# Designed miniproteins, single chains, continued (5), part 92

Each design is a single chain, and the fold is of that chain. pLDDT is the mean over its residues in the fold that is shown.

## One batch from the design tools (miniprotein)

Design m19378
Fold by ESMFold2-Fast:
Structure m19378 (fold): chain A 76 residues (1-76)
Amino acid sequence: MKSKVASLLTAARVLIVGAELEGLPQEKVDRYRKELTELGKEADEAIKNNDQEKLEEVSKRIRELMDEISAEIERV
């Protein structure tokens, strides 16, 4: 789980960079970076607490954020 969450965080960060390169407004890019940073903090806390249920919840939220970013890129 820890490795999967780290991979999702990395993939989401790459997707945000892609969104910036595709010309999404800086305000949206900054918002996505902030949301991902908050999710990363929640993931780190869940890892420290060995909370597998919270890690799955955070993983789902990261995937939802990635889906939102992908949809916005397709609209540009």
Scores: mean pLDDT 83

Design m19379
Fold by ESMFold2-Fast:
Formats: structure tokens, C-alpha cells, sequence
Structure m19379 (fold): chain A 56 residues (1-56)
């Protein structure tokens, strides 16, 4: 997938940041597991769009 391609291009520092962000999601007390999954998916889609938008 396009997201997998983008993620494979991340540096070790960027991957660590993404892991930290994912850890943060798991600690959001007001969200259900389904809502956390949805938010993560929306973030991934946002990353893809931003990368494409800034490419040229």
C-alpha cells in the first residue's frame, strides 16, 4: 500500500516519533478501542495526503 511505502522511507528517528505517538493514542482514556483505530487510520491518511501535497 502507499502508506507502507511511505513508512518504509521514514528514518529511525521518525519511526520512533510515530511509535511515541501511537503510545499516546493507547493512553487516551476518553476513546474506545474502535475510536483509537479510527483516529490512527485518519492520521495515516493525513500523512499520505501531506506527503503528496508537499512533494511538488
Amino acid sequence: SEMEKILSQLTEEEKLKLEGFQFGFNNLQHLSEEQKEELKKELEEWIIKEVKKRKE
Scores: mean pLDDT 65

Design m19380
Fold by ESMFold2-Fast:
Structure m19380 (fold): chain A 65 residues (1-65)
Amino acid sequence: MEEELRKIIEEAKKKGDETTVRLAEAVLEGLRNRDLVTLRVALKEAEKIGDERLAKIAREAIESL
């Protein structure tokens, strides 16, 4: 999960996709801090932008807590 998030951040930075970078970093921070509120917010934003990969990872992070 963390490794996959790191890869998403790296790819998004290379493409200049600051929104995806911000969301993936929020999921990573929420996972590290076990912050369910941050993870729920990140999941909702990922779903709004149609990023199914980030939404799936955020959902799995919530379920892992």
Scores: mean pLDDT 83

Design m19381
Fold by ESMFold2-Fast:
Structure m19381 (fold): chain A 76 residues (1-76)
Amino acid sequence: SASQEAREHLKKAEKLIEEGKDLARAMEYLQQASRLAETPDEQMELLRLNIRWGDLVLKKRKELGIKKSVTELTEG
């Protein structure tokens, strides 16, 4: 089912995000899950993982010496 496939993609994305590896592939899994997510639980997990992915990308960008561009970003 679409829900089962969405959950599988979310789980694959979560593992890559937790490991901090292959963030482009993690985003591909999140995009696939977004197309298949049908339940509130799936939508909530998708949102949670998208936030974690974004935070990790910003952290990696800071570590790679683009610190000035990142520190000029204001919350809100």
Scores: mean pLDDT 76

Design m19382
Fold by ESMFold2-Fast:
Structure m19382 (fold): chain A 87 residues (1-87)
Amino acid sequence: LSGEVGLFYVEQLLKEGKYEEAIRAAEALIPQVKDNKELLARLYTLLGEAYYKLGKFDEAIKWYQKALELDPNNERAKKLLEEVKKK
């Protein structure tokens, strides 16, 4: 089962500035975590962060909103959504 390991890998790509690779890795990971609400919300938040770093603010907003649909109390997604809406 690759869910947590996959999320860690996406986080490392994001940390290394490999934003497009992080997006591809995250999208490939969705089928592996789709039935785990908490992991999927975290993955959607990471997707939003990668798009934000690429200056794709509309895409970042979509992913943060999807994360909040899965977990309305996700403080990280809420704060990042508010931040990107200022751009």
Scores: mean pLDDT 84

Design m19383
Fold by ESMFold2-Fast:
Structure m19383 (fold): chain A 90 residues (1-90)
Amino acid sequence: SHMAQVVWNTTVITDEEAAKAAGKAAAKAAHVQGSVVRLLVTEAVAPAAIDAIRAEAERLGIPLRITVRPSTDPAYSGAQEITVEREAAA
């Protein structure tokens, strides 16, 4: 069995349109590849990213788990971490 691959951005997303695009891409990667995707976003654009993930999940007819929490990495202080994954057996 293949283990889930972690895919994430290395720069905090601060733009709403970029957050929407990243959210949509994260939902597709989680669905198609079974990847665990982690996005780094500001609090201001986190809702846009989450809405894009939900919209793509609904379009694809798939359940996705979305977890949102503050980043614990000092390099990304003040960022929100959005984790997108499907419920897949390990």
Scores: mean pLDDT 75

Design m19384
Fold by ESMFold2-Fast:
Structure m19384 (fold): chain A 60 residues (1-60)
Amino acid sequence: HLQRGEELEEQAKKAEEEGDYERAADLYEQAAVYYAQAGDAERATELLLKAEEARKKAEE
């Protein structure tokens, strides 16, 4: 298996493609935590922004 952060990011992308923005936001947020712990602040920030965008779409 790949790293957990990468797996969560992949699942988040699939949820977003399916229109499940609530689930996508949660998964992007979880993935960001793993990347932050790994010291990848740039990727973690990118994923948090994607989570925020997905959360806003879920509230439409």
Scores: mean pLDDT 80

Design m19385
Fold by ESMFold2-Fast:
Structure m19385 (fold): chain A 60 residues (1-60)
Amino acid sequence: EAEANLAAAEELAKRAIEAAKAGDKRKALRLSIAAALHAVAAGDAERAKEIINETDAAIA
């Protein structure tokens, strides 16, 4: 269901940002990719792009 996929995307995106802040770049990237895939599964490609960009900004 789209709502369940969006909820999963947001939880994984939050964990990706926390990993980025902790300096774990590889974990942050893996979590952001998983979050983006859930957003795409929910039909929200723009949110998937936002998740990747937010994580990249936090890593940089």
Scores: mean pLDDT 83

Design m19386
Fold by ESMFold2-Fast:
Structure m19386 (fold): chain A 60 residues (1-60)
Amino acid sequence: SEEEKARLETLLGLLEIVQGTLEFVAADPRVPPEVRAQARADLERTQKEIDELKKKIEEL
């Protein structure tokens, strides 16, 4: 439905903001190495969620 598509597109936009924030943290040399490693792991997970969400939107 159009409503479902709009909702999923909004969620995609929010996930892209989260992804950008995690990329920033992962690249910041002032951040402890273990925190940067966690941010990289979170990035992989977030990218997977974005890919799955994009696929779901394409099916609508």
Scores: mean pLDDT 87

Design m19387
Fold by ESMFold2-Fast:
Structure m19387 (fold): chain A 95 residues (1-95)
Amino acid sequence: MAEKLVEAVRKALEQLRSEDPLEREIALALVAMIVSIAILEAKRASEEEKPEIVEALREIAELLEEAARDPRLSPEVREGARELAERARETVEEL
């Protein structure tokens, strides 16, 4: 499960480089949705599942932090990625 969330974020982030503004908007919304699912899964996780999901959230945060620094992405997209990365990091800290 956790591995699939990381892969889904990675694939959605590739679409943020699209020349089509609509494709970029859809990709950012998809990334936000996947991050929200990952946070929900982390909060519901049993003590046995928690380490795997926490590690996935850390990897997701790293991918989002990289996107936030990508000069090929629009400032709006970079800001969205930065906000999502912070949310993922905060969730890890609270667990």
Scores: mean pLDDT 82

Design m19388
Fold by ESMFold2-Fast:
Structure m19388 (fold): chain A 82 residues (1-82)
Amino acid sequence: LTPEERREIVEALGAIGAVSALLSGNEEDVIKYIRRLAETLLAEGFSPEDVARALEVAAGIMEKHGFTKAAEEARRLADELR
C-alpha cells in the first residue's frame, strides 16, 4: 500500500467504527466502541499515528450526530497516541 492508500484505508476504518458505534443503544456504549476501535487497530499493527487519524475521523462523525462526549473521548485517545 502507498502512504496515500494507507491514509484512505485508515480514514475509512475510522468512519466505519463511528457508524458501528452510532448503532449502539447509548453514549456509554458508543465510548466503549471507540475504545475498542483503537485497541483493535493497534492489535492489527497500525501505527499510533494511523490510529489517531482514524479516531479523529470517528470524532468528527460522532460530533455531527450529537455524541459530543464520545467525540471528546476519541480526540483524547488520539492525542494520547501522538
Scores: mean pLDDT 77

Design m19389
Fold by ESMFold2-Fast:
Structure m19389 (fold): chain A 117 residues (1-117)
Amino acid sequence: SITLTESGGGTVKEGGSLTLSSQISGDVNLIGIVGWERQKPGEEPQHVASIDLFTDEVSYAPEVAGRATISYDKANSTSYLNLSNLKKEDTAVYYDVAVDLATGEVYRGEGVEVTVV
C-alpha cells in the first residue's frame, strides 16, 4: 500500500552536487524510517543515509559523511538526499527506502541512476 516516487539523478560532474527526492504515498502513517541505499555494478546494496521519523535521528555511511544531508518534509511526505563534492565512486543506482517499524517491512523505490564523470 506504500508507493515511492523518486526524482533527480542523471550525469553530474565530479566535485558537483545533486539532490534526490522521493515522495511517499499510501499508508504513510506506518512508516517510521526513511532513507537511501545505493548499489554499484557487481556489488551488494549499501546504506547511504537514513532518518528516524519519531526521533529525528540521522545516520550516514562513512563514505558520504560530511558530504550528505538527509531531510524529510512531513507536510509533503517527501524525503531529500543532498550529496555534495561528488566523487566517481558515488556512481550508482540510488534507491529510496521506507521501513514499517511495527513489521520490519522495507519498501524500496524503482531506483534512480547517478553517474559521476
Scores: mean pLDDT 85

Design m19390
Fold by ESMFold2-Fast:
Structure m19390 (fold): chain A 55 residues (1-55)
Amino acid sequence: DEIYRRLLMKYEGLTEEQIEEILAIEDVEEAARKLHELTGVSLDSAKTIVELLKE
């Protein structure tokens, strides 16, 4: 998964377990908020990333 790999490379503190936790969140908005908290990306960017990861 290209997006998964890019997240791990771009955000050094982000773990596979944290990405799995985000993907386990059914609500895209809630998952995006969690990604925003962990990485500092904007909520709009986090939402796009989560939507792409859930494809």
Scores: mean pLDDT 74

Design m19391
Fold by ESMFold2-Fast:
Order: structure tokens, then sequence, then C-alpha cells
Structure m19391 (fold): chain A 90 residues (1-90)
């Protein structure tokens, strides 16, 4: 159970980093398509932040299995987002 709290903190930090990277692309890019893709990625990061708050609430309510499932979904989507952001930087 303490391991799940550590996973949540790690995911918070990774989401914050991805958010900053997507924001940097928005600030620096003059390419309309690249800007629109960065906005879409930011919306997906916000969605994962909402899911992370749901995982925290599930843990507070003692729903450990539900929280674990939410965290696994966040982790999978986070990997995809990271790849897309790195590709967008090229």
Amino acid sequence: MEELKERIKELEKELEELRKEAMEILKESEDKEKILRAIALLLRVIGLEIDLERAKKALEEGKVEEAKEILEEIEKELERLREEIEELKK
C-alpha cells in the first residue's frame, strides 16, 4: 500500500515533466500541425492527472485493487505520450 503512494508520486513527477515538454513545444513552434499535436498531448496529460486524482481517492477509500488498475492504465498511456512528445521534438 505504501508502494502505491510512491508510484503515485513518481507518476505526478513524470506527468509534470511531460506537461513542461509539451508547453515548450507550444511556445517554440511556428508549425501549426506541431502546435495542434502539442495541444492534444497536453489535453491527454490533463486527463491522466484527473485519473491520478481518482487513484488517490480510491486509495483513501481503501479500494486498493481499483487504485492499482487506474495506475496501470496511467503508466501505459504515459509511455505512449512520452514517445509521441519525443517524436514531436524532431
Scores: mean pLDDT 83

Design m19392
Fold by ESMFold2-Fast:
Structure m19392 (fold): chain A 65 residues (1-65)
Amino acid sequence: MKVKVEVLKEEELSKEEIEKAQEINLLSQEKGAEVKEEGDKVTITIDGKEYVLSKEKFKVTVTEL
């Protein structure tokens, strides 16, 4: 599936965290992603690599199945 990751509090995030969200957005469009929600965290798997995001800092939306 394809996902969109939105930064909710850009001023409270490091440049690395913002770049990570941008990487997920780009790679999910090209390779697809799997999403698993676990409490306050979302795990996104792209091409066997796992990315863990906090729901307080990021909004994850499935855009295409």
Scores: mean pLDDT 78

Design m19393
Fold by ESMFold2-Fast:
Structure m19393 (fold): chain A 58 residues (1-58)
Amino acid sequence: MLAVVTANVPATSDDSPPVFPGERVEVLEEVDDEHVLARLLSSGVVTRIPKSALEYLP
């Protein structure tokens, strides 16, 4: 499932890079009630992103 990032996501201590608004991602799975694992289409990096920072594409 494709989505676009709508808010700044800060880097985490778990070696996750920061994610900025406008990034396109492929949502892979739900991690918890507030977060998903998603792959950044620009870099191929898989990172944890809050659901509130994503807008799903049709």
Scores: mean pLDDT 77

Design m19394
Fold by ESMFold2-Fast:
Structure m19394 (fold): chain A 61 residues (1-61)
Amino acid sequence: SHEDIEKEERELLTRAAEVLSDAELAALFDQLAQMQKAGASLEEVLAFLRARVDEAEARRA
C-alpha cells in the first residue's frame, strides 16, 4: 500500500513537472508540504495534486 501510494505520488509529480514551470512546481510542493503539516490525510494531498495536474494537462492540449 505505501509503495503503491509513493509510486502514484511520484508519477503525479513527474507529470506536474512536465506542465508547470519550476516556480509553479516549487510553490505546489510547498503547498503540499503545508497541507501535510496541517494534518491533511495522504488521500487529500494526492487528490489535490491530481486535480492540479489534470487541470494543467487539460490546458496544455
Scores: mean pLDDT 79

Design m19395
Fold by ESMFold2-Fast:
Structure m19395 (fold): chain A 72 residues (1-72)
Amino acid sequence: SEADEIVAAREELREAAAAYADTNPDLAEQARRALALAERLAATDDEAEKRALIAEFREELEARRRARAEAA
């Protein structure tokens, strides 16, 4: 499932957040947000909650992307 894939990427996301901290703070922040989602997904057994968390994250990501484009 998508939730399982995100949880499996948890260590890679942690490494990405650390790796980009000095060179690209925006990518580091995105990696930290994705890591937070992965940790929340790992903490729940409710499949409906997992789907809701992923949907909310996608909506938030799209909204931030649009806000940034409009601010530029």
Scores: mean pLDDT 79

Design m19396
Fold by ESMFold2-Fast:
Structure m19396 (fold): chain A 85 residues (1-85)
Amino acid sequence: NNVQNGQQSVSILNQASSQAQSSTDPGQASSITVQAFQQVSQIVPDVSDISNRSANMSMGASGNNQAVSSLTQGTSQQVQSIVNS
């Protein structure tokens, strides 16, 4: 079910964004979001390019939990738009 896979992917990204924002370890936030992007790429191949680019950007923003969280929320919104289209 593509709709259910899309909803699960958005849930994964939203949870990762919240965990990144609440993390006290700068490196941990980046690791959490990269793992979430990789999971989403496996669930919804149509968004794999966006997820992979977001993972690379998250690694580049390592040490800034707010930037990592905001990036993850933005990617979640893009994934939701694609799967609901």
Scores: mean pLDDT 76

Design m19397
Fold by ESMFold2-Fast:
Structure m19397 (fold): chain A 85 residues (1-85)
Amino acid sequence: EALKDESPLVRLQAAYALGKIGDERAVEPLLKALEKDTDEQVRMAAAFALGEIGDERAVEPLKKALEKETDEDVKGAIKRALGKI
């Protein structure tokens, strides 16, 4: 899975691609990226993709991620994703 690649750029591209495809099967891998990825841009892309997919299963994990997040741009992305779902 490209979301687990050692390159942050590859993980970033994978997150955006999953959001564009809009497949609900991507929700769980994207939530893991949002919660665990060390790169802020990858977490932003995961939040964006979750908002694009619009699956309600993401609502509570996005709220939990928002409580733990320290990066203001990632917080903004999570808030936008929550507004779309």
Scores: mean pLDDT 80

Design m19398
Fold by ESMFold2-Fast:
Structure m19398 (fold): chain A 81 residues (1-81)
Amino acid sequence: ELSEDDLPEELLEKARELEKELLKAKPKIDELVKAGKLEEAEALKRKLLLEALEKLRDFASKVDPEFAAYIDAVIEKYKAK
């Protein structure tokens, strides 16, 4: 059984990596919005969000299958929009 101290650290590291990936695109998304390219900005934002959620879901499936299933449902909801 994983210790609570060890499990939170791994989950936090993965979440931080995914957040950094999303934040790297924020300036580009903001530039697209400012340039009036709203559809392109939304498409890029959705693509990056879905990629991050997919990576989080894959990692979570190894430590918390219920949370992974929840993330998978969120991915499907975002794909529908």
Scores: mean pLDDT 73

Design m19399
Fold by ESMFold2-Fast:
Structure m19399 (fold): chain A 74 residues (1-74)
Amino acid sequence: SALARRQAELAEITRRVLELKDKFEKGFKSLEEIEKAIREMEELKARLEAQDIWGSSLDKLIEKLKKEAEEFKK
C-alpha cells in the first residue's frame, strides 16, 4: 500500500540521517567527504519533503556541515 511504502521511505531517511550524524560526530577525513555528506543530506531533505514532512528539520544539520566544510578549508 501507499502507506507501507511511505513508512519504509521514512525509516530509510531516518537511518541515513543517523548515519550522517554519526559521521559528523566522529569527524570527517576530507573536504570531499563533507561535501558528499552535504549533498546526501540535501537529497534526504528533498525525499522527506516528498513525504509531506517538513525538511526544515534537517536545515540545522546541513548548516553545521557547511560550517564544517568552511573550517576544513580554513
Scores: mean pLDDT 81

Design m19400
Fold by ESMFold2-Fast:
Structure m19400 (fold): chain A 108 residues (1-108)
Amino acid sequence: SAERKARNRALHAVYIYAKNKGDVEKTTKELTAYFSEEEAKEIAEFLAGKGKASPELERLVKKAIEAILNKKPIEDNPTPEELAIISSFLKDEESREILKEVAKRLGI
C-alpha cells in the first residue's frame, strides 16, 4: 500500500541520517535513491532541525524513531528489511544517540 511504502521510506531516511552521523549533504545524496532531490533535501534538513516537514512526514518519522528506539513496535507486520534496519541500531550506540536527539526535538 502507499502508506506501507511511505513508512518504509521514512524508516530508510532515519537510518541513512543516523548512519551518516547527521551529515545533511551525505544524507540528501543517499536519499535520492528513495526520494526526489527536492524531497531528499527536505527530509535531511528536517531531521537535522534546519527545516519544517509536512505533518504526514513528521508523523512517519516519529513512528520510525519510536520503532528503532524500542518505544513502540512498528505499526503492522515489519518486512525483513525493516527488521534489519531496526536491528542494526542495537549494536550502534552513536547512531542511537543521534536519533535520541531527533526524538527529543520532536517531543518523543
Scores: mean pLDDT 81

Design m19401
Fold by ESMFold2-Fast:
Structure m19401 (fold): chain A 80 residues (1-80)
Amino acid sequence: MVAEAAEEGARRGALEGGTGGAAGEAARRAALAAGGSELTAELAEGAAATAAGMARAAGASREEAAELAGRAARGAAEGA
């Protein structure tokens, strides 16, 4: 549930806000709301923000950046 929440939060944040910061902040809030630890939330935030930022820098669409941010946030939360 925490990893799934982080994934969905990151995707939504990236789609609505269009930035790495928006993706990361949404992933952090979703992970905490789902009962994740501060460490899990911090890792999900960093992963989502980095993935969304790099995707945008590479010319990816908002939708592609959102999918990458979600997958990164999920992976980070599962690894915590």
Scores: mean pLDDT 85

Design m19403
Fold by ESMFold2-Fast:
Structure m19403 (fold): chain A 78 residues (1-78)
Amino acid sequence: GSGLSLREALDEALKDIEDKDTGFEPFYEKVEELFEKYGPNVTYEQIVEALKPLIKSGLSAGEIEAAAYLAIKTHFPA
């Protein structure tokens, strides 16, 4: 359908964050992979909403990736 991609939705959500582009490219790819795996159980909006507090908390890109992976696995098990 004609909607935002995961990357576009994340970029829009991170628009108000100064360092939104720093180190987040591998993070987008990882979250997209996890969405593909858990897609029947999650939406882009659910992923974005779960990740906003983690990003705003000042975590590094690697910490955000690890937290996102764990959050998706915990809240949306396969």
Scores: mean pLDDT 56

Design m19404
Fold by ESMFold2-Fast:
Structure m19404 (fold): chain A 80 residues (1-80)
Amino acid sequence: ENDAEKYLELGKELFKEGKLEKAKEYYEKAIELDPNYAEAWENLGIVLNKLGKKEEAREYFFKSAEITAKELPEILDKVL
């Protein structure tokens, strides 16, 4: 049921360890299970930016924002 969340958390742990390629793989798995998981798209963008893939990172940041805007049209403007 929460497999997408589990993959996101595993990706975050790998990212903290500096294992950027493995973190990317787990964020991609989270997105495969839940394509509307805005946080997973955002974290994938962050890891791609760290890997120097800035154009791909930009695309995924926009995807995260689009998903958030679709579900929550109000701007939270607090913490992401």
Scores: mean pLDDT 78

Design m19405
Fold by ESMFold2-Fast:
Structure m19405 (fold): chain A 88 residues (1-88)
Amino acid sequence: MEKKFIEQMIKYLGLDPSLYPLVEEIVSIMRQIQNETDLQKIIDLAERLVSLLQQILANTPDPAAQAKLQEMISILNEEIEKLKELLK
């Protein structure tokens, strides 16, 4: 079930199938975030997502896919800053 979902995400984003392991790790971390209640751990997991998205971006030559990945990274960084404000 998860394998087909990851394969569809790769196809929809126009990514190289060789990036499957990185996308699989992203999906795993997103599931961990959904089940996490510690705000600091959620922030740490979200920062790891940014790192993985940056790795995918570095290996993505298509400009349209690069633009989508950069938008995702930007949105995630904005959410991380909002979560950090909740710790104050």
Scores: mean pLDDT 80

Design m19406
Fold by ESMFold2-Fast:
Structure m19406 (fold): chain A 58 residues (1-58)
Amino acid sequence: SKSIVEQVLGLVAEGRVEEAIELIKKNPEKREEVKKALESLLSIPSFRRNAEKVLEAL
């Protein structure tokens, strides 16, 4: 099974921003870990916009 972090990153890669946000909200104990993983995506141009949208909604 995939971790919550892996699931969120997969949704962001697919452009499924709203689903990523809802998954994070349902797993508040993982929010800091997910936030750090999303921040690492800001260095990748193809994922930056989607990662920024998720981070701004948290």
Scores: mean pLDDT 84

Design m19407
Fold by ESMFold2-Fast:
Structure m19407 (fold): chain A 71 residues (1-71)
Amino acid sequence: SHMDEEAIERAVEEGRRILRDAGASPEQVDRASEALRRNGRDLLARGASIEEAVDMILRGARTLATRIRQR
């Protein structure tokens, strides 16, 4: 659905911002964003709610950001 796709893309854009703020390179941001987008879409395909998919994307971005900051 269009609304689900918009929510996924907004979550991915917030994830990109979180990663950039943590010091990720442009290549790291692009690679991680694509993985987060795929994971969100996969969750929806498996019957998860849009809220669950968005939460997973944002938790994933925050986890990656923490790892980047610890380097």
Scores: mean pLDDT 87

Design m19408
Fold by ESMFold2-Fast:
Structure m19408 (fold): chain A 113 residues (1-113)
Amino acid sequence: SEEQRKRAEELVKKAVEEIKKIIDDYLNGKISPEEARRRLLEVVDKTIAELRALGLSPEDMVEYLRRLAGEINALIDEALKKETDPQKKEDLLRIGAEVNRRVAEEIRRIRAE
């Protein structure tokens, strides 16, 4: 429904805002790369669970999961353009790869249902 889609858009927007803060905190030295990874994946997993709870069609669920991953990748790409520390770049790339893996796994589960 239109209401379910609006709620899905709000959930993705909130997740992206929370993830941006986590990336910013990591880049500013406020949290470790291990803490940034854990917190970011926790936001992703919580958002996936909340999207599943909305009762979206499989097609809509896949679309919102792809949007979530795409917006997170865009945040990481933006951070990579501004970052000069090779270790922080490597950490950001690893986090991005884990997000993409987790989202791809969820999409496979939905398509197998």
Scores: mean pLDDT 89

Design m19409
Fold by ESMFold2-Fast:
Structure m19409 (fold): chain A 55 residues (1-55)
Amino acid sequence: MSEEEKKLEEILKKAEEEVEEEMKTLSPERAQLLRDTYEGLKRMADWVLKKAKEK
């Protein structure tokens, strides 16, 4: 496992906590937008991880 992969996982875990906390305080419409944004970021992170592979 590369160091970059570990750091990315940490960032994603941190983001999950923040997203869940924010969703509890937001309206349903904003919570849905936050979920969609987070899912997009997860896909982007996966793509970056595949491309970055220490290069």
Scores: mean pLDDT 73

Design m19410
Fold by ESMFold2-Fast:
Structure m19410 (fold): chain A 76 residues (1-76)
Amino acid sequence: MAERLAEARRAAEALKERLISLGVPEELAERIRELVLRAAEAELAGDLERARELAEEALRLLEEARPILEKAYAAA
């Protein structure tokens, strides 16, 4: 369990770094990171409904960042 949680933490941190590098505000990127990590923690605890809710909220925040991400990818 601890190893799986450490992997999830590293993946969430990598996502945050990527979002910031693409121009997403640090506060928004951090909120997405926290939701992704909390979703992983809930899944590992067996609370699949809570994990789904948290993952859906993270996806909604990514949708809010879509115009920034689209501009970053268009510029590449």
Scores: mean pLDDT 80

Design m19411
Fold by ESMFold2-Fast:
Structure m19411 (fold): chain A 60 residues (1-60)
Amino acid sequence: MLEEIKKLLKELLGLSEEELNAIKSLEEAISVLKSYGIDVPSSIKNYEELIKFLKELLKK
């Protein structure tokens, strides 16, 4: 699950390998998104919900 999130973050934000390797949890992934100005809904509480959210952002 976390590896899929890292792939989506790389595609969405163009993160470096070092930045991706620093992400070890759901909370850290959400923190990175917020640092890039993306407001993550409080309803996202697990990896599956975050993956769905990131895929929707990539479609737009």
Scores: mean pLDDT 79

Design m19412
Fold by ESMFold2-Fast:
Structure m19412 (fold): chain A 63 residues (1-63)
Amino acid sequence: MEIKIEEEGDKMTVTITVPADNAAIVKGANTGIKILEEKGYKVTSIEARQEGDKITLTITGEK
């Protein structure tokens, strides 16, 4: 699982790349949500994009 965090003022974006497997996708989404919530951000959007055998999850939050 690859995690990239970008924080800009009142907005944070967590990008998580996981295998295209339901368990990995759920774990990735939960991990990104937890990162945002623990830092005081409210989750505003979750986007999923499949590229071959990988899923990229883009989770955005705002304060």
Scores: mean pLDDT 83

Design m19413
Fold by ESMFold2-Fast:
Structure m19413 (fold): chain A 91 residues (1-91)
Amino acid sequence: MIRLRIPGVAEIEVEALPDGTTRVTVTMENDDEWGAAYIALLTIALISEFGVDAIVSGSGDNARLDIVLNVSPEEVVAFLKRLFPDAEEVE
């Protein structure tokens, strides 16, 4: 599991699943309108990068996004670091 932190905004967990898919969990620091906007934009960015056919499942609100992608964890992490250059890997 790889954990990324966007300071003051969100934590992102990227987990390799046994079936070869990748789970991405985004937890917002606040469940306000900013959280909802970030979740919406991140969802659109993932669909734009990997295509709708890569999405296995997803659920979200203004505080959390859980999405499963038919994409490798390494490709997901590389994309997230490109999308959020200020993201830091946490131990």
Scores: mean pLDDT 76

Design m19414
Fold by ESMFold2-Fast:
Structure m19414 (fold): chain A 55 residues (1-55)
Amino acid sequence: MMLSEEEKKRLEELLKEHNGDVSGAVADFVAQDPERLFPLLEEIKEYAEEKAKEE
């Protein structure tokens, strides 16, 4: 149910690539493995938003 440490690092990389655009980063992240990651979409969004705020 929780994101792995590798998945979190990838999401943080995508946030940097998208200049803090949470929606763009989340869309690219989920597109890597939609079957695995789409059910975790809410958790992914929350994590990405928190990381974007820290920046």
Scores: mean pLDDT 77

